# Ledger of designs, part 58: designed miniproteins, single chains, continued (2)

Each design is a single chain, and the fold is of that chain. pLDDT is the mean over its residues in the fold that is shown.

## One batch from the design tools (miniprotein)

Design m6122
Fold by ESMFold2-Fast:
Structure m6122 (fold): chain A 71 residues (1-71)
Amino acid sequence: MTPGEKMKEEILKAAEDPEKAREIKEKAIKRGEELTRQGAREEGVEDQAPLGIERVRGSLEKVLEEALKKK
């Protein structure tokens, strides 16, 4: 399993506590942005990093929103 998959699972488990879920989401987004920029640099597509960052942010927010709706 990738570290990103583990983070998504932790967000879903923390959904019972909205404050904890939000904090985990914020940390995951920041880490995802850093890794996305690093990966784009290694692949030589730095100009695509902003699109990757926006995608990661939207994906994590979607997962958290769906988890919170099930409370």
Scores: mean pLDDT 66

Design m6123
Fold by ESMFold2-Fast:
Structure m6123 (fold): chain A 78 residues (1-78)
Amino acid sequence: MAAEVAALLERAIADLPAVREELSKILSEEEAEKAVRKLEEALREALEAARAGDIEKAREIVRKAGEEVYEENKEALE
């Protein structure tokens, strides 16, 4: 499980450029870049936790980052 979660997080990080492109259609380029940078930082931190076997910590990191990105962009994302 931990290795599988780490592989999924690695893939999510690799897919961030595509996510940024899609977000820039809804958000401004500046807002999309800010959101993607925050997600990248969280995914990297979660990857370290997952590699250490702490899946609960990895989930918490991703959840908090997603909530923060949503709160910062509430008016655009709804």
Scores: mean pLDDT 76

Design m6124
Fold by ESMFold2-Fast:
Structure m6124 (fold): chain A 73 residues (1-73)
Amino acid sequence: MEEKIEKILEYIKNNKIGKEVVDLFRSLTDEEREKLREYVEKNLTKQQKIDFDIVEAFVLIEEAISKLEEERK
């Protein structure tokens, strides 16, 4: 399961912010998301933390839109 976290970190380190990393992030459990966030805060550069925050924001926006669309049915 750490494999998903490693892939997300590789995408962030390589400045590959896109659909693939957002989809991968959305597939994480709450525990995996917490572990990833802790790793980012402790080990990544300021710029990489910003990139992580951007990915997390997109994930939350997509999840919120999906829920709103389902409820508006």
Scores: mean pLDDT 78

Design m6125
Fold by ESMFold2-Fast:
Structure m6125 (fold): chain A 91 residues (1-91)
Amino acid sequence: SKLEELLKELERLEEEANRLSKELEEAIKNKDAKKLEELKKRFEELLERLKKLYKELVELNAEPIVLARATLLIAGLYADVRIAESVLKKL
């Protein structure tokens, strides 16, 4: 179903975000400005994909727990973008 396809996309976005967050921690530790700029762009790209996915999940009346998962992921990605920006300003 279309809903199952969107759920698989959400899982892929969650996994990608988790991987990038680990890369963010290492880039901060290493003071790697180039990697921080790359990661910021990738987080922003994930946010745009996730916002689109969220709208589609709402239109299909996805279960509240699914919408909560997407909302928490959006919040986490916003935080990661802000962290990358803040660290870059100090380098």
Scores: mean pLDDT 90

Design m6126
Fold by ESMFold2-Fast:
Structure m6126 (fold): chain A 73 residues (1-73)
Amino acid sequence: ELEKKIEELEKRIAENPESVEAWAELAVLYAEAGDLEKAEEALAKAAAAVGPMDVEGWMLVIKGAVAIVTAKE
């Protein structure tokens, strides 16, 4: 389940490496899997890809950050 979702997101990123949605979702899934290093890398990629006026993109980045913080607790 989780592994399959990660593989699908990795495939989406291979097609569109600037997808904020795919990187943010990967950050959430890696955090849930306990891979905090990969989760932080994916979140950094999402943050780098998001535009300054992209409110929806920033909300996804925040959601990823919350997942990582929750996993560290």
Scores: mean pLDDT 78

Design m6127
Fold by ESMFold2-Fast:
Structure m6127 (fold): chain A 70 residues (1-70)
Amino acid sequence: GKSELNQLLEEAKKLAEEALSASNEKKMEIFDRVRKIVEEVKEMYKQGKISKEEYEEFIKEVEELAKKVE
Protein backbone atom coordinates (compact mmCIF):
# COMPACT_ATOMS: atom_id res chain seq x y z
CA GLY A 1 0.00 0.00 0.00
CA LYS A 2 0.93 3.68 0.24
CA SER A 3 2.86 3.13 3.51
CA GLU A 4 5.01 0.44 1.88
CA LEU A 5 5.53 2.68 -1.17
CA ASN A 6 6.63 5.56 1.10
CA GLN A 7 9.07 3.24 2.93
CA LEU A 8 10.60 2.07 -0.38
CA LEU A 9 10.94 5.69 -1.57
CA GLU A 10 12.73 6.67 1.68
CA GLU A 11 15.05 3.65 1.22
CA ALA A 12 15.82 4.81 -2.36
CA LYS A 13 16.56 8.35 -1.08
CA LYS A 14 18.99 6.99 1.54
CA LEU A 15 20.71 4.83 -1.09
CA ALA A 16 21.07 7.85 -3.42
CA GLU A 17 22.66 9.87 -0.57
CA GLU A 18 25.08 6.97 0.15
CA ALA A 19 25.99 6.82 -3.57
CA LEU A 20 27.23 10.45 -3.51
CA SER A 21 30.18 9.48 -1.24
CA ALA A 22 30.62 5.86 -2.41
CA SER A 23 33.37 4.19 -4.45
CA ASN A 24 32.53 3.03 -8.00
CA GLU A 25 32.11 -0.57 -6.75
CA LYS A 26 29.77 0.57 -3.95
CA LYS A 27 27.80 2.73 -6.43
CA MET A 28 27.16 -0.36 -8.58
CA GLU A 29 25.87 -2.26 -5.52
CA ILE A 30 23.65 0.71 -4.60
CA PHE A 31 22.29 0.95 -8.19
CA ASP A 32 21.45 -2.78 -8.09
CA ARG A 33 19.58 -2.25 -4.80
CA VAL A 34 17.61 0.69 -6.27
CA ARG A 35 16.75 -1.47 -9.31
CA LYS A 36 15.34 -4.15 -6.94
CA ILE A 37 13.25 -1.48 -5.17
CA VAL A 38 11.84 -0.32 -8.54
CA GLU A 39 11.03 -3.96 -9.45
CA GLU A 40 9.25 -4.41 -6.08
CA VAL A 41 7.14 -1.28 -6.74
CA LYS A 42 6.30 -2.55 -10.27
CA GLU A 43 5.11 -5.81 -8.69
CA MET A 44 2.94 -3.85 -6.21
CA TYR A 45 1.35 -2.00 -9.14
CA LYS A 46 0.77 -5.28 -11.07
CA GLN A 47 -0.92 -6.76 -7.96
CA GLY A 48 -3.20 -3.70 -7.62
CA LYS A 49 -1.70 -2.69 -4.24
CA ILE A 50 -0.96 0.86 -5.49
CA SER A 51 -2.62 3.13 -8.08
CA LYS A 52 -1.15 4.13 -11.44
CA GLU A 53 -0.74 7.69 -10.08
CA GLU A 54 1.23 6.45 -7.03
CA TYR A 55 3.42 4.29 -9.29
CA GLU A 56 4.12 7.16 -11.73
CA GLU A 57 4.91 9.55 -8.83
CA PHE A 58 7.37 6.99 -7.39
CA ILE A 59 9.15 6.58 -10.77
CA LYS A 60 9.48 10.36 -11.22
CA GLU A 61 11.02 10.71 -7.74
CA VAL A 62 13.51 7.88 -8.45
CA GLU A 63 14.45 9.53 -11.78
CA GLU A 64 15.18 12.80 -9.91
CA LEU A 65 17.40 10.88 -7.43
CA ALA A 66 19.27 9.25 -10.34
CA LYS A 67 20.09 12.70 -11.81
CA LYS A 68 21.62 13.68 -8.44
CA VAL A 69 24.07 10.70 -8.40
CA GLU A 70 25.12 10.66 -12.09
Scores: mean pLDDT 81

Design m6128
Fold by ESMFold2-Fast:
Structure m6128 (fold): chain A 99 residues (1-99)
Amino acid sequence: MEEFERLVEKAQEILGVTPEEARRLLGPATVINEAARKGLPDEEIDKLIEELLSLVEFDSPAVREAMERFIEKARENAGTLTNEQADSLYAEAQREARR
């Protein structure tokens, strides 16, 4: 999807990683977690969050709600999550939103 390509580009810009490394992050949850782990300022993380929400906004309200719920949980952990934990939390948020 074009949205995935845009996510890869944003991850490369913000995290300073290669396109291959950005693709290994597998989604917005891991991108947000890695940004927090690299110590990006809250303002930059907030901008990344808004960009990611804009990308998923077109799928359904449930997808947007899942992203918003995950973002709240990820911020509470402030980059202490592993990528596996971030993926798990996002999966939980998706299940909650798709009720």
Scores: mean pLDDT 63

Design m6129
Fold by ESMFold2-Fast:
Structure m6129 (fold): chain A 74 residues (1-74)
Amino acid sequence: SLTEEQRKLIIEAARKVQDTLDEGLAAGLSLEEIEARVQKVVDEFIEKNNITDPQVIAVLNQIKTAALSEYRAR
């Protein structure tokens, strides 16, 4: 099971991904530009918070994929 600290990190990352997606959409960015920005946000979040747990990294990548899939479906 994920720790409470890991859960808080995941929630923060999910919020940042959603904010990045919403900002890109509001600005009229292309799907390619939005995907690049979301990827950068996830990568920078992992580095800045020294996330090394493969389970946490996998969850963050799933959040990214789910958010981008929702965008592509619209």
Scores: mean pLDDT 84

Design m6130
Fold by ESMFold2-Fast:
Structure m6130 (fold): chain A 74 residues (1-74)
Amino acid sequence: KVEELIKKAEELEKQGDEAYRKGNLGEAAKLYRQASELYYEAAELTTDPQKRQELIAKAEELLKKAKEAEEKLK
């Protein structure tokens, strides 16, 4: 369950990175936000405090990337 969420989040993050490299900033921001949501959900379901913090940190990193892409789109 948690591992499936992380795997999907990783897939979306990679798609976001590719969109960003191609200059598709709106698509990149959307994908980063979706990946962040899944990492937050995985963190809620994680019982290991260390893994939870790592997942939250990843979610926050992706939200920052999404916001930066949105700022560049403007």
Scores: mean pLDDT 84

Design m6131
Fold by ESMFold2-Fast:
Structure m6131 (fold): chain A 84 residues (1-84)
Amino acid sequence: MKEELERKLLEAATRAALDAARARAAELAGDASEEEAAAIVEANADAIVAEARAAALAAVRETARELGAPEEVVERVEAAIEAA
């Protein structure tokens, strides 16, 4: 039971993190070429990761509310996201 809830929360977090990372990378890259975009993303990796992590934590809290996940499961998933 707890493992299934943890998995669902991590799936929601992963989707939110990837969506946030892509949106921020696209915003920073703008009209840049693929090579320039890659360099911009690398230079701003910490900022992109920070936004992705924030989005992941928000998604975990929202999904936990929807699924009625116990606080201990939420805390464990949040700790895993912060450690990643």
Scores: mean pLDDT 80

Design m6132
Fold by ESMFold2-Fast:
Structure m6132 (fold): chain A 65 residues (1-65)
Amino acid sequence: LPEKAIELIKKSEEYKKKGDYDKASELLKKAGELAQKFAESLGLPEGAENTYKDLNEQADKVKKQ
């Protein structure tokens, strides 16, 4: 994962601890987008799709809380 995507995931964890699930969800979606773009730039779209899907699903679950 690109460093910026990892940073966004860590920030989303902090917002979850604060009970700000909407913000945490948004940060996870942004991390997924960065991971997708990064893998596409490396010519690894299949690996990117799985990572993006996982992060997006986590974001949706967090938002539902």
Scores: mean pLDDT 73

Design m6133
Fold by ESMFold2-Fast:
Structure m6133 (fold): chain A 75 residues (1-75)
Amino acid sequence: DQEEIDKNMEKVINELKDLINQAFDAIRKSSPDKAKQMLQILRDAFSKAKDYVAQGDVEKALEVLKQGVEKALAL
């Protein structure tokens, strides 16, 4: 059910909203090359999180997205 997947993704994103906002702020202030690398890390993390949400594993989705955001910020 796409609607249920979307709602669970919203919950995961809201749980990490401060970290996600921090990552996008960092991207805005970064060089073009660094920003591109950070965006790719975030895209991969969101994709993996959505896959876990689709499997019903919201806890794993939250863990994977948090790790991805932290990895992007550490760049």
Scores: mean pLDDT 86

Design m6134
Fold by ESMFold2-Fast:
Structure m6134 (fold): chain A 145 residues (1-145)
Amino acid sequence: MVVFNEADGLVIYMKEKLSHLSPETIAKYLVRGMFVDILKELGIDTSSLKSLSVDDQMEVIRKFAKKFGLLPLLEELYKKLLEAAEHIKKDTPENLEKAREYLAEALRLYDEIKEKLKEILETEKSVEEIQKTLDEIVEEVLKEK
C-alpha cells in the first residue's frame, strides 16, 4: 500500500494534467489555484478572477500580495513551483525527486501565506474590506488595457 502526501499528489497531477503546458504556465496555474483556494477558505468571492486571462490573474494576485505585505512569499512560491515544473518536464527519477522537494517547499509557503492572511482578517481587516480590495485591483488591471 502506497501512502501519498500532498507533494506526491501534486507531482502526479502536474504529470497527468499539466505536462502539455510550459513550466511558466504550470507555475502560474498552480499559484492561481493556491491563491483562489486560500481566499475561498477565508470567505472571499473570487468569481471576478474567472473573466481574466492567466497573466491578468497573476497581475491581480501580485498586486494583492504586495498590498498585504505578502509579495516576498508569493515570489518564493512562484520560484519553487517553476523549479518543480521544469524538473517534472525532464521526467527522470532524479528530476521527479527534486520536483517533490520543491513542491514540499511550495506547500510550506502556501500554508504561511494562508496563516498570514488569517491573522490580517482577525486583527486588521474585515472580509468585506479584503473583498473590496480584491475587486478594486481587478478593476485596475482591466483598466490598464
Scores: mean pLDDT 82

Design m6135
Fold by ESMFold2-Fast:
Structure m6135 (fold): chain A 61 residues (1-61)
Amino acid sequence: MRREEIEELARKYGFDEETARQLALGFEWLGYSLEEVKRILENTAPMVAGGRAGADALAAA
């Protein structure tokens, strides 16, 4: 899986470029599949569940 792909996906869901970059690094580091990343971002983006989108997405993963 590519970081750029995850970063672009995060930006599509309305995350800032810096946040998208952090999310991409985290998801790549954890070995998540694109389908899992998409699911997490989709659930996180419309509603900030658990306070912080970036940190919460990684913590929940």
Scores: mean pLDDT 67

Design m6136
Fold by ESMFold2-Fast:
Structure m6136 (fold): chain A 80 residues (1-80)
Amino acid sequence: MIEERKKKLAAIKAELDASSKQELAERLGVNPASFSKRELQVMFVEKELGRAPTVGELSEILGISADEAAALYSRVRKKL
């Protein structure tokens, strides 16, 4: 279970590194002008996991601090 989660997070991270803002918006079916690249990355992580990501998972995938991840996730939820 934990190992499968870690592998899934690594796969999501690789997809995000390979994807432009436009590609993420197209995969999510949203207007790229309505969201920042970071906000689209959070939405993509949630879609790929099929659940709300934890702050720790966002921090790991996006390479940002836990505080930054929490603030970013809060901003995304406010827009949705």
Scores: mean pLDDT 79

Design m6137
Fold by ESMFold2-Fast:
Structure m6137 (fold): chain A 69 residues (1-69)
Amino acid sequence: DVARVEELGRAGDVAALLPYLTHPDPRVRAAAALELGRLGAPLSAFAPLADDPSPLVREAVGRALAARL
């Protein structure tokens, strides 16, 4: 649920967001990646998404990682 991921992002709950990176819905994985990027999660947290088949998820990871540059 994207709304739940956004709620956890607003709460700053990195640990609760991590399981959503392996969610079957790419929209949920993308939302979790964006929230984790905004919260400054370590690069290792994004490992499950490194070669994600969804362009939406890859775009979200790219945006999250750009915050490190």
Scores: mean pLDDT 78

Design m6138
Fold by ESMFold2-Fast:
Structure m6138 (fold): chain A 62 residues (1-62)
Amino acid sequence: MEKKKKGEELIKKGKELLEYAYRIGVENPAEPEIKVPLTELVEKGKKLIEEGKKLIEEAEKL
């Protein structure tokens, strides 16, 4: 039950991270140092959304 709420929170945070990373990437396309952490942020954001979704599904499956 509580895992469902945690999953929703993860999806929200992942979505915010994706928007933030995308915005910074657009504003700083020529900075290679920024590209490395941006790639990590995008990957983390996507993973958080997927993990949140999976967490909700797993909580309901059980």
Scores: mean pLDDT 72

Design m6139
Fold by ESMFold2-Fast:
Structure m6139 (fold): chain A 65 residues (1-65)
Amino acid sequence: MEELAKEVEEKARKLALEAGLDEEEAERIARKAGEIVRRSKNPVAGEVAAMLYVVGEITDRELGV
């Protein structure tokens, strides 16, 4: 489980950085995704959450929020 959470955290961090978010935001998203994996016991849930967090940050910037 912890290994799966760490893998999802690393994927989430890379996804956020590739989307143009800074390292602080990438680390925040990675930690949230990893926590979801640990709580749900489902790595897919963490990966989906990471994608939604990245889209949310991009949307907030576009909307000026």
Scores: mean pLDDT 77

Design m6140
Fold by ESMFold2-Fast:
Structure m6140 (fold): chain A 65 residues (1-65)
Amino acid sequence: MSPEVQLVREGFEALKAGDYKKAVELFEKAIELGYVPDEVDLRALGEAYKALGDDKKAEEYFKKS
């Protein structure tokens, strides 16, 4: 698996565990490495930021989804 795809998979595992901070860190790393998030990925990232209290970042990702 490519490194960015592996990070996304780990990000979703962190999200399932309720570790929203780890989930956003892993997802952002994947995007930095060239991962192109789909609508579902962007919504998941938005929900994670919302859970962390970052409403501005959450809205940015929901708008992109």
Scores: mean pLDDT 82

Design m6141
Fold by ESMFold2-Fast:
Structure m6141 (fold): chain A 63 residues (1-63)
Amino acid sequence: MRRHSEREIAERAGVSQATVSRALRGEVEIPDEVAKRIALAALELEDEAHKRALEQAMRRFRP
């Protein structure tokens, strides 16, 4: 399962949500450049979420 909504990925990649959904389902009609933008957007959102989770974890282990 994806950690971010298809809408968030679409906004970051500059494509429609339907295009993101098709790419994630493995539709062969998605151009390589579009698929690349979707992958980069998903990675960027994942990096941001990971950074926030790490900051929260550090606060939790404070004495």
Scores: mean pLDDT 69

Design m6142
Fold by ESMFold2-Fast:
Structure m6142 (fold): chain A 63 residues (1-63)
Amino acid sequence: SVEELAEKIREAFEKHGMKLSDEEVRKLARDILEGKADDATINTLLYLGVITEEEAERIRAKR
């Protein structure tokens, strides 16, 4: 699941002209799944279409 989310994050960033390292995308994926992501990170993933609005609300509620 971390690897799948990391790949989805990488693809979304690349589609918007940004390249992240494997370490950076894996860190973002782990932070999301562990409830460590801040609101700025969650909002960025929403904007890029990596997660849905419903998924974002669930992630915030788990913190």
Scores: mean pLDDT 78

Design m6143
Fold by ESMFold2-Fast:
Structure m6143 (fold): chain A 56 residues (1-56)
Amino acid sequence: MEKEKLIKEIAEELKNAKTPAEETGVILRSLGDLLDKGYSLEEASEIIKKAKELAK
């Protein structure tokens, strides 16, 4: 349930990113935030991948 919310939030930020630099910024900030929340690098990477798919 919490992962679904995080995926949607990151996807909305990615939809608002208009340039590769903005997209990279969203990815890096989201990765840092997920790690701070206690997710592993593997889990954080999966959440970001799913957010990218949802943002299409």
Scores: mean pLDDT 81

Design m6144
Fold by ESMFold2-Fast:
Structure m6144 (fold): chain A 69 residues (1-69)
Amino acid sequence: SAAREEEARRHVRLAIEKLRAGDVAGALDHIGEALRVATPEQRELLLKAVSALGAGDVERAIALLEEAL
């Protein structure tokens, strides 16, 4: 659904904004919401972004989230 794809993209944009503001917890909340409605291709990138955040690599996480847009 186009509506679900746009909802996923909205949460991804908010996650990027939270990471740029230094709010990792807020970013993870939005990534979790995006995962509920994401396409399989978006889901793969979002899970890689979560892994990058777990490793402390915020810059890599942002790049992966931008690819999911």
Scores: mean pLDDT 88

Design m6145
Fold by ESMFold2-Fast:
Structure m6145 (fold): chain A 60 residues (1-60)
Amino acid sequence: LEAEARRAVTEGEVDPTALLEELGVDPRSAEAGAALDVDGDGVVDEEDLVRLLQRVRAAR
Protein backbone atom coordinates (compact mmCIF):
# COMPACT_ATOMS: atom_id res chain seq x y z
CA LEU A 1 0.00 0.00 0.00
CA GLU A 2 2.87 2.41 0.70
CA ALA A 3 4.40 1.36 -2.64
CA GLU A 4 1.05 1.99 -4.36
CA ALA A 5 0.76 5.42 -2.72
CA ARG A 6 4.33 6.33 -3.71
CA ARG A 7 3.70 5.28 -7.31
CA ALA A 8 0.53 7.39 -7.49
CA VAL A 9 2.41 10.45 -6.16
CA THR A 10 5.33 9.91 -8.56
CA GLU A 11 3.00 9.46 -11.57
CA GLY A 12 1.19 12.71 -10.74
CA GLU A 13 -2.09 10.92 -10.02
CA VAL A 14 -2.26 12.56 -6.59
CA ASP A 15 -3.24 16.22 -6.34
CA PRO A 16 -2.31 17.71 -2.93
CA THR A 17 -5.39 19.98 -3.12
CA ALA A 18 -7.66 16.98 -3.78
CA LEU A 19 -6.09 15.10 -0.84
CA LEU A 20 -6.81 18.04 1.46
CA GLU A 21 -10.42 18.18 0.25
CA GLU A 22 -10.82 14.42 0.89
CA LEU A 23 -9.56 14.99 4.45
CA GLY A 24 -12.06 17.84 4.87
CA VAL A 25 -9.38 20.54 4.90
CA ASP A 26 -9.90 23.72 2.90
CA PRO A 27 -6.84 23.95 0.58
CA ARG A 28 -6.94 27.76 0.92
CA SER A 29 -6.93 27.74 4.74
CA ALA A 30 -4.03 28.10 7.18
CA GLU A 31 -4.55 24.43 8.08
CA ALA A 32 -3.66 23.36 4.51
CA GLY A 33 0.06 24.02 4.96
CA ALA A 34 0.21 22.05 8.21
CA ALA A 35 -1.82 19.19 6.69
CA LEU A 36 0.51 18.96 3.67
CA ASP A 37 3.58 18.99 5.94
CA VAL A 38 2.66 15.62 7.48
CA ASP A 39 6.05 14.95 9.10
CA GLY A 40 6.31 18.53 10.41
CA ASP A 41 9.79 19.23 9.01
CA GLY A 42 8.75 22.47 7.26
CA VAL A 43 9.16 20.91 3.80
CA VAL A 44 6.36 19.55 1.63
CA ASP A 45 7.68 16.77 -0.60
CA GLU A 46 6.66 13.42 -2.10
CA GLU A 47 7.00 11.68 1.28
CA ASP A 48 4.37 14.02 2.73
CA LEU A 49 2.01 13.29 -0.17
CA VAL A 50 2.54 9.54 0.27
CA ARG A 51 1.72 9.80 3.99
CA LEU A 52 -1.36 11.94 3.29
CA LEU A 53 -2.64 9.41 0.74
CA GLN A 54 -2.12 6.62 3.28
CA ARG A 55 -4.08 8.61 5.89
CA VAL A 56 -6.95 9.07 3.43
CA ARG A 57 -6.93 5.32 2.74
CA ALA A 58 -6.78 4.54 6.47
CA ALA A 59 -9.94 6.63 6.95
CA ARG A 60 -11.77 4.12 4.75
Scores: mean pLDDT 69

Design m6146
Fold by ESMFold2-Fast:
Structure m6146 (fold): chain A 104 residues (1-104)
Amino acid sequence: SELEERLLLLQPIVGHHAYPLLSEEQREAIRRARELLVQGNYDEAEEILKKLLEETEDPLVRALIYLELARIYLKQGNYEKAQEYLDKAIALAREAGVDLSLLE
């Protein structure tokens, strides 16, 4: 899947920039959402990430959360939402000055 390939390429790039900015609470929320995703608990994972998004102002951290949401929607087979959140993540990462030339 082109969506899955783009997510796999973008995750380490955005993560490299966003992870140093994360609070301990934000790291734990993302860790739990990833665990729930692996377990197939998509609704609970989405709820955690959407709540985290409401509490987050930093564009790089928001981009990371949008990538985590895109993964959930992709695993659910909701390709429209996966693309929407991937596009949101790319836009925020570019606005924050992250070099995404590898995606082009």
Scores: mean pLDDT 87

Design m6147
Fold by ESMFold2-Fast:
Structure m6147 (fold): chain A 64 residues (1-64)
Amino acid sequence: SEEEAIKENNRGLELSLAGRLEEAEEAYKKAIELNPNYAEAWNNLGILYFEKLNQPEKALEVYQ
């Protein structure tokens, strides 16, 4: 379970670096589900939400 949480967190990091923010969010949430005390996964999810607020394609969908 802990190893699986680490794997999902690492997958989230790779997806986030690739700009695949929705998939990164899913991976971080899965890591937290597997280990709710995984502080790194919670922190990464928080950072991701700030990145989503500044994502141009999301702004275009909202204001079109």
Scores: mean pLDDT 77

Design m6148
Fold by ESMFold2-Fast:
Structure m6148 (fold): chain A 88 residues (1-88)
Amino acid sequence: MKEARFAARAAARAIARLGPEAVPQAARAIAEAGRVLGKEEETVRLAAEETARIAGPEAAARLAEEVARVDPSVREVALEEAERLRRA
């Protein structure tokens, strides 16, 4: 939980600071953190939550969409988060 939240906050801050250019690297970092922790779905949901809070829902949706592209194992969950954020 705490390690996943650290990775999520780092990704959110990078996107807030650097803009859309940071999304591909952030998505890879989130996918890797999820694999290392064995909590791929929880890590994606937490990354979407923290990014929406810090960088806004559009940035969070873009991050979730990129994670779905990079990591097929969480594609369904990541796309559900992106749809939820775009409806908000």
Scores: mean pLDDT 83

Design m6149
Fold by ESMFold2-Fast:
Structure m6149 (fold): chain A 114 residues (1-114)
Amino acid sequence: STPVERAVAALAERLGISPEQAERILVAIGEAAAQLGRNGETSEAVGRLVELAARGELTLADLEEFAKVVPEPLSYLLKAIIAAIEGRREEAREYAEKALELGLSEAAVEAVLA
């Protein structure tokens, strides 16, 4: 089992979602964090989010707290992820559209909505 496979399995179990959804969430967070880093918008909160995601240690409570402190395009992506996990499909799309409007990459947003 690779570190990525273990993170996907742990995240799926913690969030009560499929391994496919967990993998898409990890991709979405990674893509968004990479974009912020390229734009010089990195922060300790973004770094901590990526570390917890890579370890499969993110809870819903963690996602809610990070959504309050990360830069705005990523904050809306995290709100979209939370809404998607909770089955709130229309709200997830609205948050994802806001993340796109604020300049987040299509790759990050598509990973949440697939």
Scores: mean pLDDT 85

Design m6150
Fold by ESMFold2-Fast:
Structure m6150 (fold): chain A 77 residues (1-77)
Amino acid sequence: MTDAQVQAGRRVLDLSRQGYSDSYQGTLDGTEDSVLQRYLDQVQQVGRDGGLSQDTIDSLLQSVQNGMQSAINDARG
C-alpha cells in the first residue's frame, strides 16, 4: 500500500467521524439527505485521488453510509 493510499484511508476515517456528527445534526435540521450525499461524494473523491481500488472505495462508501444512517436513526429516536 502506498503512502497516498494510507493517507486516503485516514481521510475517509476522519470523514466518517465528521459525517456521523453532521448526519445527526442534519437530521435535526431536516437536511440529512443532502448531508449524506455530500459525504459519500467526498469519500469517492478522496478514494480516487488516493489511488484506492474501486472495491476498496465501494467498501468504504458502504461503511460510511451505514455509520451515517445509524446517526440519522439515532437522531430520529
Scores: mean pLDDT 85

Design m6151
Fold by ESMFold2-Fast:
Structure m6151 (fold): chain A 63 residues (1-63)
Amino acid sequence: SSLEEELYLIGKGIAKKFGVEEKLTKEDFIELGKLHVELIREGKSEEEILKELEEKAKELIEK
């Protein structure tokens, strides 16, 4: 679906920014993309968004 494609690309870009693209699956990228969209919708600051996404990426690598 177009939504899944968008979330995948968002999450992949985030993972690339953190240097962990090779450590994550397609499903992990979608999860990062979902979290990013949710945090923006909640009105979180750029600093808060970046921190939450980094923490989520670390969690996804571990599992």
Scores: mean pLDDT 85

Design m6152
Fold by ESMFold2-Fast:
Structure m6152 (fold): chain A 55 residues (1-55)
Amino acid sequence: TAEAQRAALAGLSPREREIVVLVEDLGLSQREAAERLGISQATVSRHLRRARAKL
């Protein structure tokens, strides 16, 4: 649920939370999230993997 997702997101770092919102809630690809944030796709992938491990 949205409530459970928001509670889980509170346990993430600000960058991990931002990436999860962009990719999973807004439906952006990892490439689009990387372009939006001005970072590499490898960095997005790394943060997303860490975030998913915490969810």
Scores: mean pLDDT 76

Design m6153
Fold by ESMFold2-Fast:
Formats: C-alpha cells, sequence, structure tokens
Structure m6153 (fold): chain A 58 residues (1-58)
C-alpha cells in the first residue's frame, strides 16, 4: 500500500462528532464522550487525536 494512503481530510461529520465528544467529556459524560470519539474514528480512523482522547477516557 505504497500509494494507497488515506491522506484525506476529516469529514465535517467526523469533526462535529469529535467536538461533541469534547463537550461531553467536559460535562463528565464519559460514556457519551467515548461514543462520540468512537464514531469519529469510524469515519476517520487515522485521526490520532480522537484515538488518544478515547484511550484517556476508557
Amino acid sequence: EEKKLALRKTSPEAEKLYRLGLEFKAENRLDEAAEAYRKALELDPSDEEAAKLLQRIV
């Protein structure tokens, strides 16, 4: 997979889910935050920021 690289920008949908997760985390709604980050990662699995935040929650 030398040329099959996911160099695509995060979709607006994934970005909104990521922000929603941050808001849930700030409100101590860890289950909802984890779900939002998980969905964001499903849309953009190369987003290391979302992956790190999900790991810190769980």
Scores: mean pLDDT 70

Design m6154
Fold by ESMFold2-Fast:
Structure m6154 (fold): chain A 80 residues (1-80)
Amino acid sequence: SNEEKREEAIELLEEAGRAIEEGKPEEALELARRARELAEEVEGAEELVKAAILGEAAALEAAGKVEEARELLEKAIAEY
């Protein structure tokens, strides 16, 4: 259900945050990307999609991919 997808996306974002704290930015990026995919399937979950995009950007920056993080955030501002 949409509620189950929302709950899974939130849990994945919490796991992504923990992965960043543990010095595992590549794992955090995969988790945040999975969270965004689920959030985008849920109608009316724009705030969750935004949270997932911020999680991806944080993981990209932690991985040293600062330009990719910037481009992701610029696209998000234009789309949401």
Scores: mean pLDDT 85

Design m6155
Fold by ESMFold2-Fast:
Structure m6155 (fold): chain A 85 residues (1-85)
Amino acid sequence: SEREEAKRRIVELMNQLFAARDEAEALGDPEAVARLDRISAEFTKLVLEAEKSTDPEKIREIVEKMEKLTGEAQRLVDEARARAA
């Protein structure tokens, strides 16, 4: 179902965010870690919002917001990696 597909996508995005956080910590970049912690907090709010929604259109909008946050997280890690090089 569309809701099950959204749940799988959310798990995928969450795993990407966790990986980005772990990499920033491994690079020893406290600014990147702090920014990723803020992204994680916002992501958690969106997860709770998605769980409360029965509207597939609203769930799609929430997943799109999560994808944007995950993209921001990856950009932060890429920048941290560039600074470490």
Scores: mean pLDDT 86

Design m6156
Fold by ESMFold2-Fast:
Structure m6156 (fold): chain A 65 residues (1-65)
Amino acid sequence: HMAEQGRKEVEKLAREYFEKNKEKLEKSDISTLKTAINRARFAGLPVLQDYLEELLKKKEEEKKK
């Protein structure tokens, strides 16, 4: 339902944040990522929250393999 233009802008912002913090986020534990997601939500940063949730999902799936 969301327009592609909006999704592309959100993805761009999330990518910029990830590139800036990539190493730190990749080294973070699942619990640390959950805390970061909660903080992003309280800070009103939905783009960052969405990005961190995808990263968390990836780490959880990798752990199960």
Scores: mean pLDDT 68

Design m6157
Fold by ESMFold2-Fast:
Structure m6157 (fold): chain A 59 residues (1-59)
Amino acid sequence: EEEEKRRRAFLVALGLLQLGVSDEEIIKYLQERFGFSKEEAEKIVEEARKWLADQLAAA
């Protein structure tokens, strides 16, 4: 179940990054909605940013 929760959080972070939402707001959202620690939320946002950068560079 934790894997599914992390996957959903990652997808939400991706969507919010595409909409131009700040990293700080996304981290806050993940903490409040998914119950992640600040450190875990920061890691998810970092992973989402790296994935988006790779996709944009490949396109």
Scores: mean pLDDT 80

Design m6158
Fold by ESMFold2-Fast:
Structure m6158 (fold): chain A 57 residues (1-57)
Amino acid sequence: SPLERVAQLTGKSPEDIARAVELIAAGREEEAAEVLGLSPEQARGVAEAVDIFKEME
């Protein structure tokens, strides 16, 4: 799955990636960053990577 693939690449859990994607979709970028232990810009990049891998399936 795209979620598990991004989790493996980032060293995060699939659950944390899923939560961060939901938060980014809600415009809550700072909270997504906190969940991932990344910057808000990096957290947005993670959500975009999930979308890219979805399109590749």
Scores: mean pLDDT 82

Design m6159
Fold by ESMFold2-Fast:
Structure m6159 (fold): chain A 58 residues (1-58)
Amino acid sequence: MTNAERIAAWAYRAYEKGQISEEEAADVAGTALGISDPEKALEFAKRAYERLKAEEAA
């Protein structure tokens, strides 16, 4: 997983925990991934977060 993917995954994690808004998570993820479309950025961030959870599985 790239550093950009990890940042996007962390943004999605924060959103899922209610720490940031959906719009804020999409903005952070879009900036990290270079994706201008907020819906696509958020979808990619969700997938990155699933991969991150698999890597972190205890």
Scores: mean pLDDT 82

